# Designed miniproteins, single chains: the designs that were tried, part 36

Each design is a single chain, and the fold is of that chain. pLDDT is the mean over its residues in the fold that is shown.

## One batch from the design tools (miniprotein)

Design m1318
Fold by ESMFold2-Fast:
Formats: C-alpha cells, structure tokens, sequence
Structure m1318 (fold): chain A 80 residues (1-80)
C-alpha cells in the first residue's frame, strides 16, 4: 500500500539521518524518487521538490524534508 511504502521510505531516511546527523542531497533525491514510484506523490511534484532541494543548504534541506514528511503523513492518514 502507499501508506506502507511511505513508512518504509521514511524509516530509511530517518536511519540515514540518525547515522550521519544529516541528509545528503543524493539521499533526499532518492527518497523523493521512491515516493513518486510508490505513488505517494506525482512525478511532477517530485521534480519540483528536487529543484527546491538543489537550491537549499544542508540545514535548510533537513528543515524542508521534516516539513514535507509531516504534510505527507497527514495527507496519507486523512486518505486512509
């Protein structure tokens, strides 16, 4: 399900952050691609988010992803 795939991808991203203390641009892009492939977000939405991430510093990227995870989690809970 989309909810199960979202949880799996979030878990991978959180483990990366836990091990390294940050999330690399490459890891963030891979996460967004995974969300699009799972149908959690559209390919168009993923493309826009990737362009946003490329313009952000490492610190801003962490805050951006945290915000997006909260928004997507709330959306999926409402749809479930």
Amino acid sequence: SKVEKFKELVGKLQEYAKKHGYISLEEAIEFLDGLAEAGVISEEEAARLKEELKKLSQEERMEFLDRKLTELGERLRAES
Scores: mean pLDDT 81

Design m1319
Fold by ESMFold2-Fast:
Structure m1319 (fold): chain A 65 residues (1-65)
Amino acid sequence: SHMVRARAGEDYKGKTPEELDLKKGDLVEARREDLVKGKYLPARNLATGEEGLVPASVLEAAGPV
């Protein structure tokens, strides 16, 4: 599937161990198909290399990978 990059529009603190911590401006890599409003999606933080779930609401699409 086609990967995309998204940018954190705000800081996000993971609420569970499986969730990502993000700082505003962090780029994440995710599957385009998983970027559904109102859902959590698996993503990788490109700054830290960490993987986890993040709410789609904190992400803004940045472009294709």
Scores: mean pLDDT 78

Design m1321
Fold by ESMFold2-Fast:
Structure m1321 (fold): chain A 106 residues (1-106)
Amino acid sequence: MNLVDLAEQRLLELGEAAVEPLIEKLKDPDVLVRQMAALDLGLIGDERAVEPLIEALENDPSVEVRAAAAVALGMIGHPRAVEPLRKATSDEDPRVRLAAQMALSM
């Protein structure tokens, strides 16, 4: 399955109505749930997710969640994410730094 085709199918399943429930899932106790919520919000591309994703990028204890938040912010492409992503290029973990660099090039 093509990654683009998978993303388009996922976007059709989620819809705009899922934005608020997914924002709540960014604070879930399960790391995988938070990571998936961040990526799903990126696929939907709704501006309401920008500030919650910036919070996850800067404050989530999980490297996997911070990297997913950086990718999601790159997918949305909102100018408010530029400075938080630039800060994330100095993250402790190279995976987060790479995700932030890639997001800034989108």
Scores: mean pLDDT 83

Design m1322
Fold by ESMFold2-Fast:
Structure m1322 (fold): chain A 55 residues (1-55)
Amino acid sequence: GADEVVREELARGEAGEPLPSDAELARRLEAATGRRLSPGEAGEAFGRAAAELYG
């Protein structure tokens, strides 16, 4: 689900890799959840999931 995508991207960030674009994030979240998101919706969903996991 979305949590796995968030954990993967945060782990990549910890490794010094750049964060994906909102468009790339939308594509990955659609693949992981089966829901189509706009880039803006994907960025917002990522922020919420990251806050829930690590806030």
Scores: mean pLDDT 73

Design m1323
Fold by ESMFold2-Fast:
Structure m1323 (fold): chain A 62 residues (1-62)
Amino acid sequence: SKEELIKKAMEYLHKAVQHILKGDYKSAIKYAKQAIKLAKQAGNEELVKVAQEVLKEAEKKL
């Protein structure tokens, strides 16, 4: 369902942020990309934008 896709996207987004805080930018990038994919499948443009910002922050640290 759309609701389950949003929930999964938020779970991956949370993991991406946690890995940024730990300095694990490679894992953060992986989780952020999964969050973007799921958010796009859910049609949630706001969540896509947030996940893309998290991806950009992780990539800047590499």
Scores: mean pLDDT 89

Design m1324
Fold by ESMFold2-Fast:
Structure m1324 (fold): chain A 56 residues (1-56)
Amino acid sequence: MLSAEEAAKAAKEAAAKGDSKAAREYVQQGIDSGATPEEVQKMEDAGALGSALGGA
C-alpha cells in the first residue's frame, strides 16, 4: 500500500512522463490515503503544462 506522499510522488512522475492515466490512478490512491484536492490539482496542472511545453 502506498502512503499519500508516495502516491503523490508517483503521480507527479507519471504526469512528467505524460502518463495521465497512471497519474490519475496514483492520485486516487493518494486521496484514499489523505491527499488533498489541491495536491490533485497540482499534479494535473503539471501534466498539462508538460504536454503543452513538450509539444514544441
Scores: mean pLDDT 65

Design m1325
Fold by ESMFold2-Fast:
Formats: C-alpha cells, structure tokens, sequence
Structure m1325 (fold): chain A 92 residues (1-92)
C-alpha cells in the first residue's frame, strides 16, 4: 500500500543523502532497502534503524555482502512494514 511505498522511498532518500546508492522495494508485507557503498557509519545506522523497526512491531534483518547492505523489514501488514522502513531511514 501507499505507506509501504512511502517508507521505502523515505529510506532510499535518506540513504542517498548520506552518500550511498540506495534502492527501496516493496514486496507485499516486506520492504527491502538496498544500500551500495555504505560506509561503516551508515551500516551502524541501518542496524540501529532495524532495532527501531523491531520496537515498532516489524521484523527486521540486516545483511552485509561486500559493498552492499540489505535491510529487510517485514510487517503483519504493508503499513507496519512501511513504518518500519521509515525507522530504518531515520537511522541512515
């Protein structure tokens, strides 16, 4: 829904402002945020944002593969996933 798309867009925009190449994707009840060339500070920000998303009632995971950091936010609804994605964006 719109909230998931807005959350993905917000996280993408925050990642880009922080100097990473960022993408946000919505897959049903999941928002996937991909950051390329994220520095260590942005990687810690993604972890902090994932914790904040979990506290907001979403499930969040962070995976680092070389120069790519992937944050997956899953909710019981697209709205919950979108709110979690906004928390990730605030961490970036």
Amino acid sequence: GKVAEEGAKYAKEQGEKAGAEAEGEVKGNEVIITLKNANISQQFGALAGAVAAELAGAEASVEVKGDTTIVTVKGKSPETAGKGAKEVGKGL
Scores: mean pLDDT 82

Design m1326
Fold by ESMFold2-Fast:
Structure m1326 (fold): chain A 56 residues (1-56)
Amino acid sequence: MKELLEKFKQALKAGDWKAVEEAARQIEDLIKSGKMSKEEGLQAYGEIKKAYEEAK
């Protein structure tokens, strides 16, 4: 999760929205496969959404 969040932060700094979308998709896939708890996934999703809104 932390590595995925770091990649997301770098993508956001670079303005690479496609990479940001990919990070969000990977988090969703981890939740669906049960490799990540729903709580952990919601927290990570919240960070992505918050950063997206702050970058706007």
Scores: mean pLDDT 69

Design m1327
Fold by ESMFold2-Fast:
Structure m1327 (fold): chain A 79 residues (1-79)
Amino acid sequence: LEELLAQAGIAGINGDYETAVKYLEEALKVAPEELKPFIYTDLGRYYELLGDKEKAKEWYQKAVEIDPNNEEAIKFLKE
């Protein structure tokens, strides 16, 4: 899990959002419930950066369902 999250972060810093999403989706398969809202938020952010508004909305909705105070997700979903 930690290695997948690290690889996603590195890809994100390099602007490789497609690779970041791939590692985050793999991380999600093995993540404990406590970490899933953070992964959902990062997936929403990277899909937004990729221009995939439908996928971004899907992941941000999942994030806010677990954490209703997620400001990043709420801001996107208000649109």
Scores: mean pLDDT 78

Design m1328
Fold by ESMFold2-Fast:
Structure m1328 (fold): chain A 72 residues (1-72)
Amino acid sequence: SADELKKKGDELEDTDPEKAIRYYSQAARVYTERGDREKAAEYLDHAAKIAEKNGDTGTARLLRRVAEELRA
């Protein structure tokens, strides 16, 4: 489930941030497929925060842009 993917991301946030970002992005995709655009955007915002903390400003910017598009 999307919640299980999110939990996996939470577990890896500090030890493997790149993998954590992938799990959050996958959870966002599941919510997008279900039509829950707002929850998908929230998960992408969380992934962007992890990317920013990891010094990957390019990935963070991209993820935030997709989240904005989902909210539009």
Scores: mean pLDDT 85

Design m1329
Fold by ESMFold2-Fast:
Structure m1329 (fold): chain A 65 residues (1-65)
Amino acid sequence: SKLEEALKLIGEMLELTKTSKGEELKEKGKEYAEKLEELLTERAEELEREYTEEELLERAEKAYA
């Protein structure tokens, strides 16, 4: 669920590269990046309890693909 939300945020950030310009794009991009990083960090912390670091990374890569 949280990982799915993070992927949606990535999609929104990519759309910003098409619709926003210069300085505004950088500012909005930073805000989205911070939100995404926080969301992914919380999810990674949950998964760390169930998986090793290597398994966690592999699972995240497969979910992103």
Scores: mean pLDDT 67

Design m1330
Fold by ESMFold2-Fast:
Structure m1330 (fold): chain A 69 residues (1-69)
Amino acid sequence: EEIEKKVLELLKKAIEYAKQGNFDEARRLIEEASKLAKEAGVSYRELFSNPEIRKAAEELVKVVNEKEK
């Protein structure tokens, strides 16, 4: 639960940076979220079972695709 909240916070920050066109910082935050989940032993399946994390990941993909050069 605590790890999911931290991952969600990092993904929300990544979305904001992606909306600003700062894809380098957005990618760094995504990498940090992935490392945090891995170190805590939380699988991607468990993370994506959380509907808020799934929605945040979907929004991030949409923002990146819309801002794609």
Scores: mean pLDDT 77

Design m1331
Fold by ESMFold2-Fast:
Structure m1331 (fold): chain A 67 residues (1-67)
Amino acid sequence: AQELLDKGIAAARAGDYETAERYFVAAIDADPSLAPGVLALLNHLYFETGDPRYEELRARVAAHAAA
């Protein structure tokens, strides 16, 4: 679970948001307790960078975690 989360973070920082979503979803499926941390991280990256793709990615991950 943590390894998938780390890969998702690396992909997001590299600008590969599709790969990042895949890893974050897989990490949350393996360990649902990671969801609040992932959402907080994506929110932080959105406010730090101003890149709307982080907000879009957060919304998609939040929808998956809520399902």
Scores: mean pLDDT 79

Design m1332
Fold by ESMFold2-Fast:
Structure m1332 (fold): chain A 57 residues (1-57)
Amino acid sequence: MEKREKVEEAGKETYEKDPEDLEKVYETAVKTGLELGLSEKEAEEIAKRTVKLLEER
C-alpha cells in the first residue's frame, strides 16, 4: 500500500531532523497516516513499526 510507505517516509524524515526525538517521529507518522485517509489504528500500527525500525539501527 503506497499510503503505508508515505507514513514510513514521513517518520524517517522527522528522525533525520532530530534522531533523539522518537516521540516526534511517532506523532508525525500518525498524523501523516490520518491525513492520507488511514484509520487511526492502522496509522498507529505503521508509526509504531517505523519507530521500532529506527530504534534498531
Scores: mean pLDDT 77

Design m1333
Fold by ESMFold2-Fast:
Structure m1333 (fold): chain A 76 residues (1-76)
Amino acid sequence: SPAEQAIELQVKEVEKELGVTLTQDHSNILRAFLRQYPDKVEELVKALKPVRHQLSSREILLNALRAVVPSFVAPD
């Protein structure tokens, strides 16, 4: 759908801003976050930048997402 394509583009823009490529599982978590909070892209990038080289860790990714939205629950 166009909405899903927009979220995929946002994920790619976040990866580009950070200079990293996420695993499929971590990209799925990021898509879930952006689907719920599409207006939080700027805060998300700021939270991820300090830990960008550690984003192979699911725990570090989730901690960064929860720094933006403390109530965020990952889909799996």
Scores: mean pLDDT 84

Design m1335
Fold by ESMFold2-Fast:
Structure m1335 (fold): chain A 58 residues (1-58)
Amino acid sequence: SEAELRELGERTGLSPESVRALVELFQQDPELGAALARKYGGLSEEEVEELLRLARRS
């Protein structure tokens, strides 16, 4: 999970801390998490899906 968060951060340009915060937000509210990832992270649909997948595995 930590290695996946780091890899996703490198791919998206987000810090590992920001990726972790987004994963936690996806766990609490997936719809809000997706909206914020697009707005602040500039994430693609595929990247949002990967964050949701990571949140569900945690």
Scores: mean pLDDT 72

Design m1336
Fold by ESMFold2-Fast:
Structure m1336 (fold): chain A 61 residues (1-61)
Amino acid sequence: MVVSGGVADTEDGGLTPEQAAAIREASRLAAERVKTAKSLDEVAAVSREAAELYRERVAAA
């Protein structure tokens, strides 16, 4: 468990805790990939993959 900051940001939007966790994980992975992308083409590919992964993870949760 990692605590970095005293201000808690709400992630509630009518989602279950499992769906919220899945979204957070997908967002983290997408952000990591975007950091290593050097071309706009790669960024577009990462965005597409992230959107597909998000749909899959949310549907599975």
Scores: mean pLDDT 67

Design m1337
Fold by ESMFold2-Fast:
Structure m1337 (fold): chain A 90 residues (1-90)
Amino acid sequence: SLIEKVRKLTKEEIKKLFEELLEKGEFEKALEVIKAIFEIGKEEKDLDLLNLVIELSRKLAKSAAKKGDIGTALRAIEIELEAERAIKEL
């Protein structure tokens, strides 16, 4: 499970994995990593992980939009907004 793999990574290892996926243009995999962090952050009520979701979602939206992948960019923006709402409900 991707969620199980992400749970075992440090914040810096997650960022490195995410940057490598963006460099390779693997936007769908990058989106799945963000979704995994978001599920963990909601489950654990972890403000640092929810802020990481916002940071990575913004980076994905910008990178995907720059390459014309508007669908992935919009999905990243939606997750950013959901993470911001989750933080307000903490």
Scores: mean pLDDT 89

Design m1338
Fold by ESMFold2-Fast:
Structure m1338 (fold): chain A 73 residues (1-73)
Amino acid sequence: LSEEQRAEVEVAMARMIYGIGKATNDLLGAAKQLIDFAKRSESERAREEALRLYEELLSQLSEEEAKEAREYA
Protein backbone atom coordinates (compact mmCIF):
# COMPACT_ATOMS: atom_id res chain seq x y z
CA LEU A 1 0.00 0.00 0.00
CA SER A 2 1.16 3.53 -0.77
CA GLU A 3 1.16 6.13 2.02
CA GLU A 4 -1.99 7.64 0.45
CA GLN A 5 -3.77 4.26 0.28
CA ARG A 6 -2.75 3.41 3.86
CA ALA A 7 -4.17 6.75 5.04
CA GLU A 8 -7.48 6.00 3.26
CA VAL A 9 -7.68 2.55 4.89
CA GLU A 10 -6.91 3.99 8.34
CA VAL A 11 -9.54 6.74 7.91
CA ALA A 12 -12.06 4.03 6.97
CA MET A 13 -11.06 2.03 10.06
CA ALA A 14 -11.64 5.04 12.34
CA ARG A 15 -15.07 5.53 10.76
CA MET A 16 -15.89 1.84 11.28
CA ILE A 17 -15.00 2.12 14.99
CA TYR A 18 -17.38 5.09 15.25
CA GLY A 19 -20.12 3.32 13.27
CA ILE A 20 -19.94 0.13 15.33
CA GLY A 21 -20.05 2.16 18.55
CA LYS A 22 -23.18 3.98 17.35
CA ALA A 23 -24.84 0.76 16.14
CA THR A 24 -24.14 -1.11 19.41
CA ASN A 25 -24.74 1.94 21.65
CA ASP A 26 -21.22 1.49 23.13
CA LEU A 27 -20.18 5.12 22.74
CA LEU A 28 -17.68 5.07 25.63
CA GLY A 29 -15.98 1.95 24.25
CA ALA A 30 -15.84 3.51 20.77
CA ALA A 31 -14.33 6.74 22.19
CA LYS A 32 -11.59 4.76 23.96
CA GLN A 33 -10.92 2.71 20.79
CA LEU A 34 -10.63 5.92 18.73
CA ILE A 35 -8.05 7.30 21.19
CA ASP A 36 -6.06 4.03 21.04
CA PHE A 37 -6.29 4.13 17.23
CA ALA A 38 -5.09 7.77 17.10
CA LYS A 39 -2.10 6.97 19.36
CA ARG A 40 -1.09 4.01 17.14
CA SER A 41 -1.72 5.63 13.75
CA GLU A 42 1.22 7.11 11.84
CA SER A 43 -1.16 8.86 9.40
CA GLU A 44 -1.86 12.46 10.41
CA ARG A 45 -5.08 12.41 8.34
CA ALA A 46 -6.31 9.26 10.12
CA ARG A 47 -5.38 10.69 13.55
CA GLU A 48 -7.30 13.91 12.76
CA GLU A 49 -10.38 11.92 11.68
CA ALA A 50 -10.20 9.66 14.78
CA LEU A 51 -9.93 12.71 17.07
CA ARG A 52 -12.81 14.45 15.27
CA LEU A 53 -15.02 11.36 15.77
CA TYR A 54 -13.84 11.09 19.39
CA GLU A 55 -14.96 14.70 20.02
CA GLU A 56 -18.31 13.96 18.35
CA LEU A 57 -18.82 10.97 20.69
CA LEU A 58 -17.85 13.05 23.75
CA SER A 59 -20.76 15.39 22.97
CA GLN A 60 -23.11 12.36 23.09
CA LEU A 61 -21.77 10.82 26.33
CA SER A 62 -22.95 11.53 29.88
CA GLU A 63 -20.72 13.83 31.95
CA GLU A 64 -19.32 10.82 33.85
CA GLU A 65 -18.58 8.84 30.65
CA ALA A 66 -17.05 11.92 28.97
CA LYS A 67 -14.76 12.40 32.00
CA GLU A 68 -13.70 8.73 31.80
CA ALA A 69 -12.99 9.05 28.05
CA ARG A 70 -10.94 12.24 28.57
CA GLU A 71 -8.94 10.66 31.43
CA TYR A 72 -8.25 7.63 29.19
CA ALA A 73 -6.83 9.92 26.49
Scores: mean pLDDT 85

Design m1339
Fold by ESMFold2-Fast:
Structure m1339 (fold): chain A 64 residues (1-64)
Amino acid sequence: MDEEKVKKTLESGLKAIEEGDSVAALAAARELEELGYPELARKIREAVLAGDFETAREIVRENL
């Protein structure tokens, strides 16, 4: 169940990043921290906050 939640959170994060929705992308990163993936969440959050949506997208895609 946790792996399914992680996958769905990554899919939601990818969609948010592709739509340019930084608020939704940061919410997905926070959910990943709560699911036990703080380093992955940090990488996504840093890329989104830097406006580097290409890097954020690739990070999410590599973990799907």
Scores: mean pLDDT 82

Design m1340
Fold by ESMFold2-Fast:
Structure m1340 (fold): chain A 66 residues (1-66)
Amino acid sequence: AASLAEAQRIIVRGTNKAIEAAEKGDLETARKILDEAVRRAQQAGMSPEAVANARAEIERLIDETA
């Protein structure tokens, strides 16, 4: 329960920061924020499938925002 909640918190915060960077046109920073967020979520116990799904969704949001 705790590790899943931690991983979810990491993804939510990372997504928000990545979108903010994308809104400013800084796609390189947005992608770096995404990379760190999914890496930390995986370290917190998120499954590889959940990490892949979260990554794909955040990448889509970054591309749509830019």
Scores: mean pLDDT 80

Design m1341
Fold by ESMFold2-Fast:
Structure m1341 (fold): chain A 90 residues (1-90)
Amino acid sequence: SVALEPVSEEARELIKRLIEALDRANEGDPTAVDEAVKAAQRLAEVGTPLELSIAELAFAVQLTVSRNQGKERAAEAARRALDIIGEALN
């Protein structure tokens, strides 16, 4: 659980911004994909492997949910975030 592990305040804020951007993409906000990408890029730069792994799991679930709901913009935001975080974990 994130509450039991040493997750930095910066990583928590970036994960929060990513989740908020995915929510806005679901609402049809055209800027939300770019916001998700920026937050994912920053998280990839400063995040620990644990923090990145937590984010990867969360956004993998969100990508599946968005695709199943036909929310193409939210799916694109989640996919781009996953690509960025996955590259940082390699």
Scores: mean pLDDT 77

Design m1342
Fold by ESMFold2-Fast:
Structure m1342 (fold): chain A 108 residues (1-108)
Amino acid sequence: MLVPAEASSGVSSTEPMGPNGVKTLSVYGIATADPAQKEEALKKTLENIEEAAKKMGVEKEYVERFKELARESYEVGDVFAFSANLSSDKEDQEAAIKALEETVEAQR
């Protein structure tokens, strides 16, 4: 059976309870180096960021930063790979953004 080259994006709870009992939704996107698959994965990832942020009550400023980092991941890598944890806690959001910024910078 041939393994299909697939673009994938979704939302999952990877931490049912964080260290402080905060609920977290993880948004992910992955695609091979195929430009059409990368574009589809980015589009779905941006939609999933907005949906997860709405459910978690994330402020617009953090939502726009997560979307910017997803676009940067699309531009700097040969493959698209993105993962972000969205929380209602401001400190958790700032930590997640910092971790993503470091991941994107490492791919430059």
Scores: mean pLDDT 67

Design m1343
Fold by ESMFold2-Fast:
Structure m1343 (fold): chain A 57 residues (1-57)
Amino acid sequence: MLAVAIAPFPKTSPDTLAVLPGDVLEVLEEVDEKFVRARSLSTGEEGLVPKSFLEEL
């Protein structure tokens, strides 16, 4: 599933992915009710992103 970031999220831990508004991501799995594991299409990096910061494409 593809999603776009709608808010900035900083890399605060080794497990998180930093995103900027407009970044396109591939959602790989839902980890829990708050977080997904996603891959950045621009950098290829993977990490946890809050679901509330993403809009499904």
Scores: mean pLDDT 81

Design m1344
Fold by ESMFold2-Fast:
Structure m1344 (fold): chain A 69 residues (1-69)
Amino acid sequence: MKTTIDEMIDFFIKLLETLPPEQALAAIEQLKKMIETMYRDGLITKEEAERMLKKLDEFEQRVRERAAA
C-alpha cells in the first residue's frame, strides 16, 4: 500500500517531469540523499526506502533516455 511519503514522491516526480533534464537529475540526487538520511536515522523502514529509491532510479533512467537524442 502507498504511504503518505510514497504519495509525496509520486507528486514530486510529476513536477520533475516538467523540468529540463539537468534540473530533474539534480533534484533526483537531492531526494535520494534525503531518503538515505531518513533510513539511516530510522525514520523509514528498509522496504519503504528501497521502494522510493526504485521509483527515483526508474525516473532517472527515463530522464537520461529523454536527454539522449
Scores: mean pLDDT 77

Design m1345
Fold by ESMFold2-Fast:
Structure m1345 (fold): chain A 57 residues (1-57)
Amino acid sequence: KEKLFEELLRKSMELIGLAVEKIVAEKAGDEEAAERAERELERVAEEINRLDAELAA
């Protein structure tokens, strides 16, 4: 279970980085970069949800 928790923390940090990247891209008017960051955010959030569910089991 410890390795799952470590992976969850790593993914959570990645999620924060992507959220910042999306905001910066939106402010710069870079729609392609914002869309890319949004897709990666959704992917990482889903991975976090799966890991969290496994930890809760």
Scores: mean pLDDT 81

Design m1346
Fold by ESMFold2-Fast:
Structure m1346 (fold): chain A 68 residues (1-68)
Amino acid sequence: SALEALRELAAEVSTVPGVTAELVGDDTLVISGDLSVERLIGLALRIIGDYPGFEVKVEGDTITVSAR
């Protein structure tokens, strides 16, 4: 399910130092952290590649991943 995929993603990104992930509802994951712009963009691109069915948005130091 989308919720299970988001939980797996949250667990994966939470292993990165300085990164936190919060599930909002059952279809959205908010990822934030004290990361450089380069690391933030790299993480967003990795998510786009690994979860092509999700919508990924980057604003400031936050990445929002939606199951649709």
Scores: mean pLDDT 79

Design m1347
Fold by ESMFold2-Fast:
Structure m1347 (fold): chain A 59 residues (1-59)
Amino acid sequence: MEEEIRRLAEELGLSVEKVKSYLQGFITDPEVARKELLEEGFSEEQIERLERLAREIAE
């Protein structure tokens, strides 16, 4: 999980802390997290990757 978070942060040009914040958002309220990322200019594909990783962490 930590390695996957670091990899995704590198690919998205974000800090590890920022990625963790988004993942926590998806666990808490996926609709709000998705809308926030769309407003920040993330693609549907990037949002799907974040949501999937958050789901894996929650499992």
Scores: mean pLDDT 79

Design m1348
Fold by ESMFold2-Fast:
Structure m1348 (fold): chain A 84 residues (1-84)
Amino acid sequence: SLREKGEEYLAKAVEAYVAGDYEKAAEYAEKAAELYSKVDEESPLVAAALALRGKAYERLGDLEKAKEDFEKAREIEKKRREKE
């Protein structure tokens, strides 16, 4: 399924990040976010993937892209909390 493929890419993104391969971490996190977004754009899984891509961008020195990803992840988490 799309969710299972997204989970595979998110796992690869985490492995790349831990290995210090921040460019691949960002690439895999982006693929995970895209796959999760096709299922549910407001999913906490999309927020998690974007937060990981943001961390990778911080390590690469791309602070503007990191900020955008963290803001998008925060907005998803905010919408999730507002659903009582």
Scores: mean pLDDT 85

Design m1349
Fold by ESMFold2-Fast:
Parts: C-alpha cells; sequence; structure tokens
Structure m1349 (fold): chain A 57 residues (1-57)
C-alpha cells in the first residue's frame, strides 16, 4: 500500500539522518510525502531535517 511504501522511505530518511546525511534524509522524507501526502510522521521529520539543514555548516 502507499502507506507501507511511504513508511519504507521514512525509515530510509531516519537512517540517513543518523549518518549525518541531512540532504539524503530530506529527499527520503519528501519521497514519502509524495507517496502518502497524509503522512504526519514524514511531514514532522521533514520539518526537523529542514531546520537542521538551515543551521548546518
Amino acid sequence: SAKEIAEFYIREGELYAKQGDLEKAREAYEKAIEIDPDSEEAKKNLAKIEEKLAEKK
């Protein structure tokens, strides 16, 4: 289902975020939202990553 595919991309984003690859994490969360626009988890995680990217050197 769309929800399951979106959850897969959310997990990929979480792994990239743990590795410090915030740009890859953002791409994964954006993909999750494209697949499931109602995913509050993906939207919340994207907002956190975008905040970190704005402050990252």
Scores: mean pLDDT 82

Design m1350
Fold by ESMFold2-Fast:
Structure m1350 (fold): chain A 56 residues (1-56)
Amino acid sequence: MKEKIIEEAVELALKLSETKTPAQAVRDAAKYALDQGLSIDEVAETARRAVEALKA
């Protein structure tokens, strides 16, 4: 399901934020979503959710 891929990408961003900058973590999460076959709109939503998660 698309929602599961977005959730996995957000979790990846949180894990990567431990060793990388927030910008790099969000970029890598968005790339993961794109590689999984999500549309550009869904990749944008993934990046938005990753940014929100990193701010929390």
Scores: mean pLDDT 81

Design m1351
Fold by ESMFold2-Fast:
Structure m1351 (fold): chain A 68 residues (1-68)
Amino acid sequence: ASAREKELARELSAALGLPEAVVLRHLLQIREEIRNKTRPSEDRPVEDRIGTTLVLRTGLPVEELLPA
């Protein structure tokens, strides 16, 4: 993970009340889905919550915050 992804995980960990390592894992998963243009096959509430929180805080789509 990049330094920026680790910093985002730390900030989101504080905002969401989740461990930083858990948030970082979900951020990396979202980045891989964006890179591969893969649609998730199952419900992903943590990833959806992370994406929504990023958009609300920055006003930017998640794809611009997590470069592929």
Scores: mean pLDDT 66

Design m1352
Fold by ESMFold2-Fast:
Formats: structure tokens, C-alpha cells, sequence
Structure m1352 (fold): chain A 56 residues (1-56)
């Protein structure tokens, strides 16, 4: 599921996300961390997950 994908990505990147926050916000937080780290692949994935969350 989208929620499971977001949570797994957050755990892998070591990002603390609020599980009660909207999924879009959780994905965007992961994207911000990936951008700071220069992790282009994870940033692209976080952007796609946020896009999918917005369509719910």
C-alpha cells in the first residue's frame, strides 16, 4: 500500500515522520531530507509518493 511504501522509505532513510500526518505531508518530509542529503533517487521516489497521496 502507499502507506506501507512511505513508512518503509522513511525507516530506510532514517526520517522521523508523524504517522498521524497526511500521507502527502509524510512523503514531502522524506523528500526534504533526501534533498538535503543529495539523494536524488530517494527524492524522485518521495515526489512520486506525494503525488499519489494527493490523488487520494
Amino acid sequence: SLEEEIRELARRLGVAVDPEAPLEEQAERIGVKAAILGDEETLARAVELARRARQL
Scores: mean pLDDT 83

Design m1353
Fold by ESMFold2-Fast:
Structure m1353 (fold): chain A 55 residues (1-55)
Amino acid sequence: SMGLLVRFVQSVFGSSREVAEAFVRREMAEAGAKTPEEFVGKLSPEARARLEELR
C-alpha cells in the first residue's frame, strides 16, 4: 500500500510524510507503475518481505 511505502522511506531517510510520499510517487513513475500495488508487484520478493516487516 502507499502508506507502507511512505513509512519505509521515512524510516530510511528520516523525511517528512509529504517528502516521502513525493519520493514514492517519483519511484513508481520511474518503474512504470500506475498504482502502489503494481509498484509492490514489481519489487523483488526480498524487497516485499522487508516492507511487510513494517506492518
Scores: mean pLDDT 74

Design m1354
Fold by ESMFold2-Fast:
Structure m1354 (fold): chain A 83 residues (1-83)
Amino acid sequence: SDEDMTLMSRTLRAVAREGEARGLSVEEIAKAMKEAAEHQANLLNIPEEIKQKLLKHIEELQADPSLTVEELVASIEKKLKEL
């Protein structure tokens, strides 16, 4: 639902902010966001197809060394709106 995707967005933003405050790399932040997304998707009982599309997108972003934290978060939020 839209409410579930809003909660997912807020959770992932909080993880990104915490990682940035700790001085983590973009790669480490993306990894933490992927782990949080998987856990949150399971808690919200998000359909497996939607969960897999989200996790794959974060994995692709984790592999991109040119991204800033802001670009990482913006890309994930855009994907959540498309799902």
Scores: mean pLDDT 86

Design m1355
Fold by ESMFold2-Fast:
Structure m1355 (fold): chain A 65 residues (1-65)
Amino acid sequence: ERELVLKLVAAQIRMMALGSKLTVELKDGELVLTVENVSPESKEEVDWLKAELEALGAKVRVVFK
């Protein structure tokens, strides 16, 4: 879905501005969000993104490094 892709791209840009790196992978129908160089702000951003994506019907898993 276009909305899903746009939200992911926007989130990657916002995370980069926060000094973190967001990598998105689709594995067996599940979106795996890997966050590198985690901060309280980037954690809050990815938690919000997870909720938004799940509201759109996506299965989401978050990994912190």
Scores: mean pLDDT 80

Design m1356
Fold by ESMFold2-Fast:
Structure m1356 (fold): chain A 74 residues (1-74)
Amino acid sequence: SSMEKTKKLIEAIAKRYSKNPEEEEYLFLRMLVTHSDDREVVIENLQKLIEMGAHPEEIDILMKRNGIKREELG
């Protein structure tokens, strides 16, 4: 499917442009938040990014783009 192809492309980009495994996971999750249409998946991945120490401004941008409110993250 087109979504599976998108996920494989995201995996390749994250691996290519990360300096270490933690940064690779961070980039992968951030790109999944951007390209996922599943609200629950977006919320779960935003929570993981916050746990990984994501910059507050980045989380705010991702929440706004996906129509997610802060209360929905915990």
Scores: mean pLDDT 82

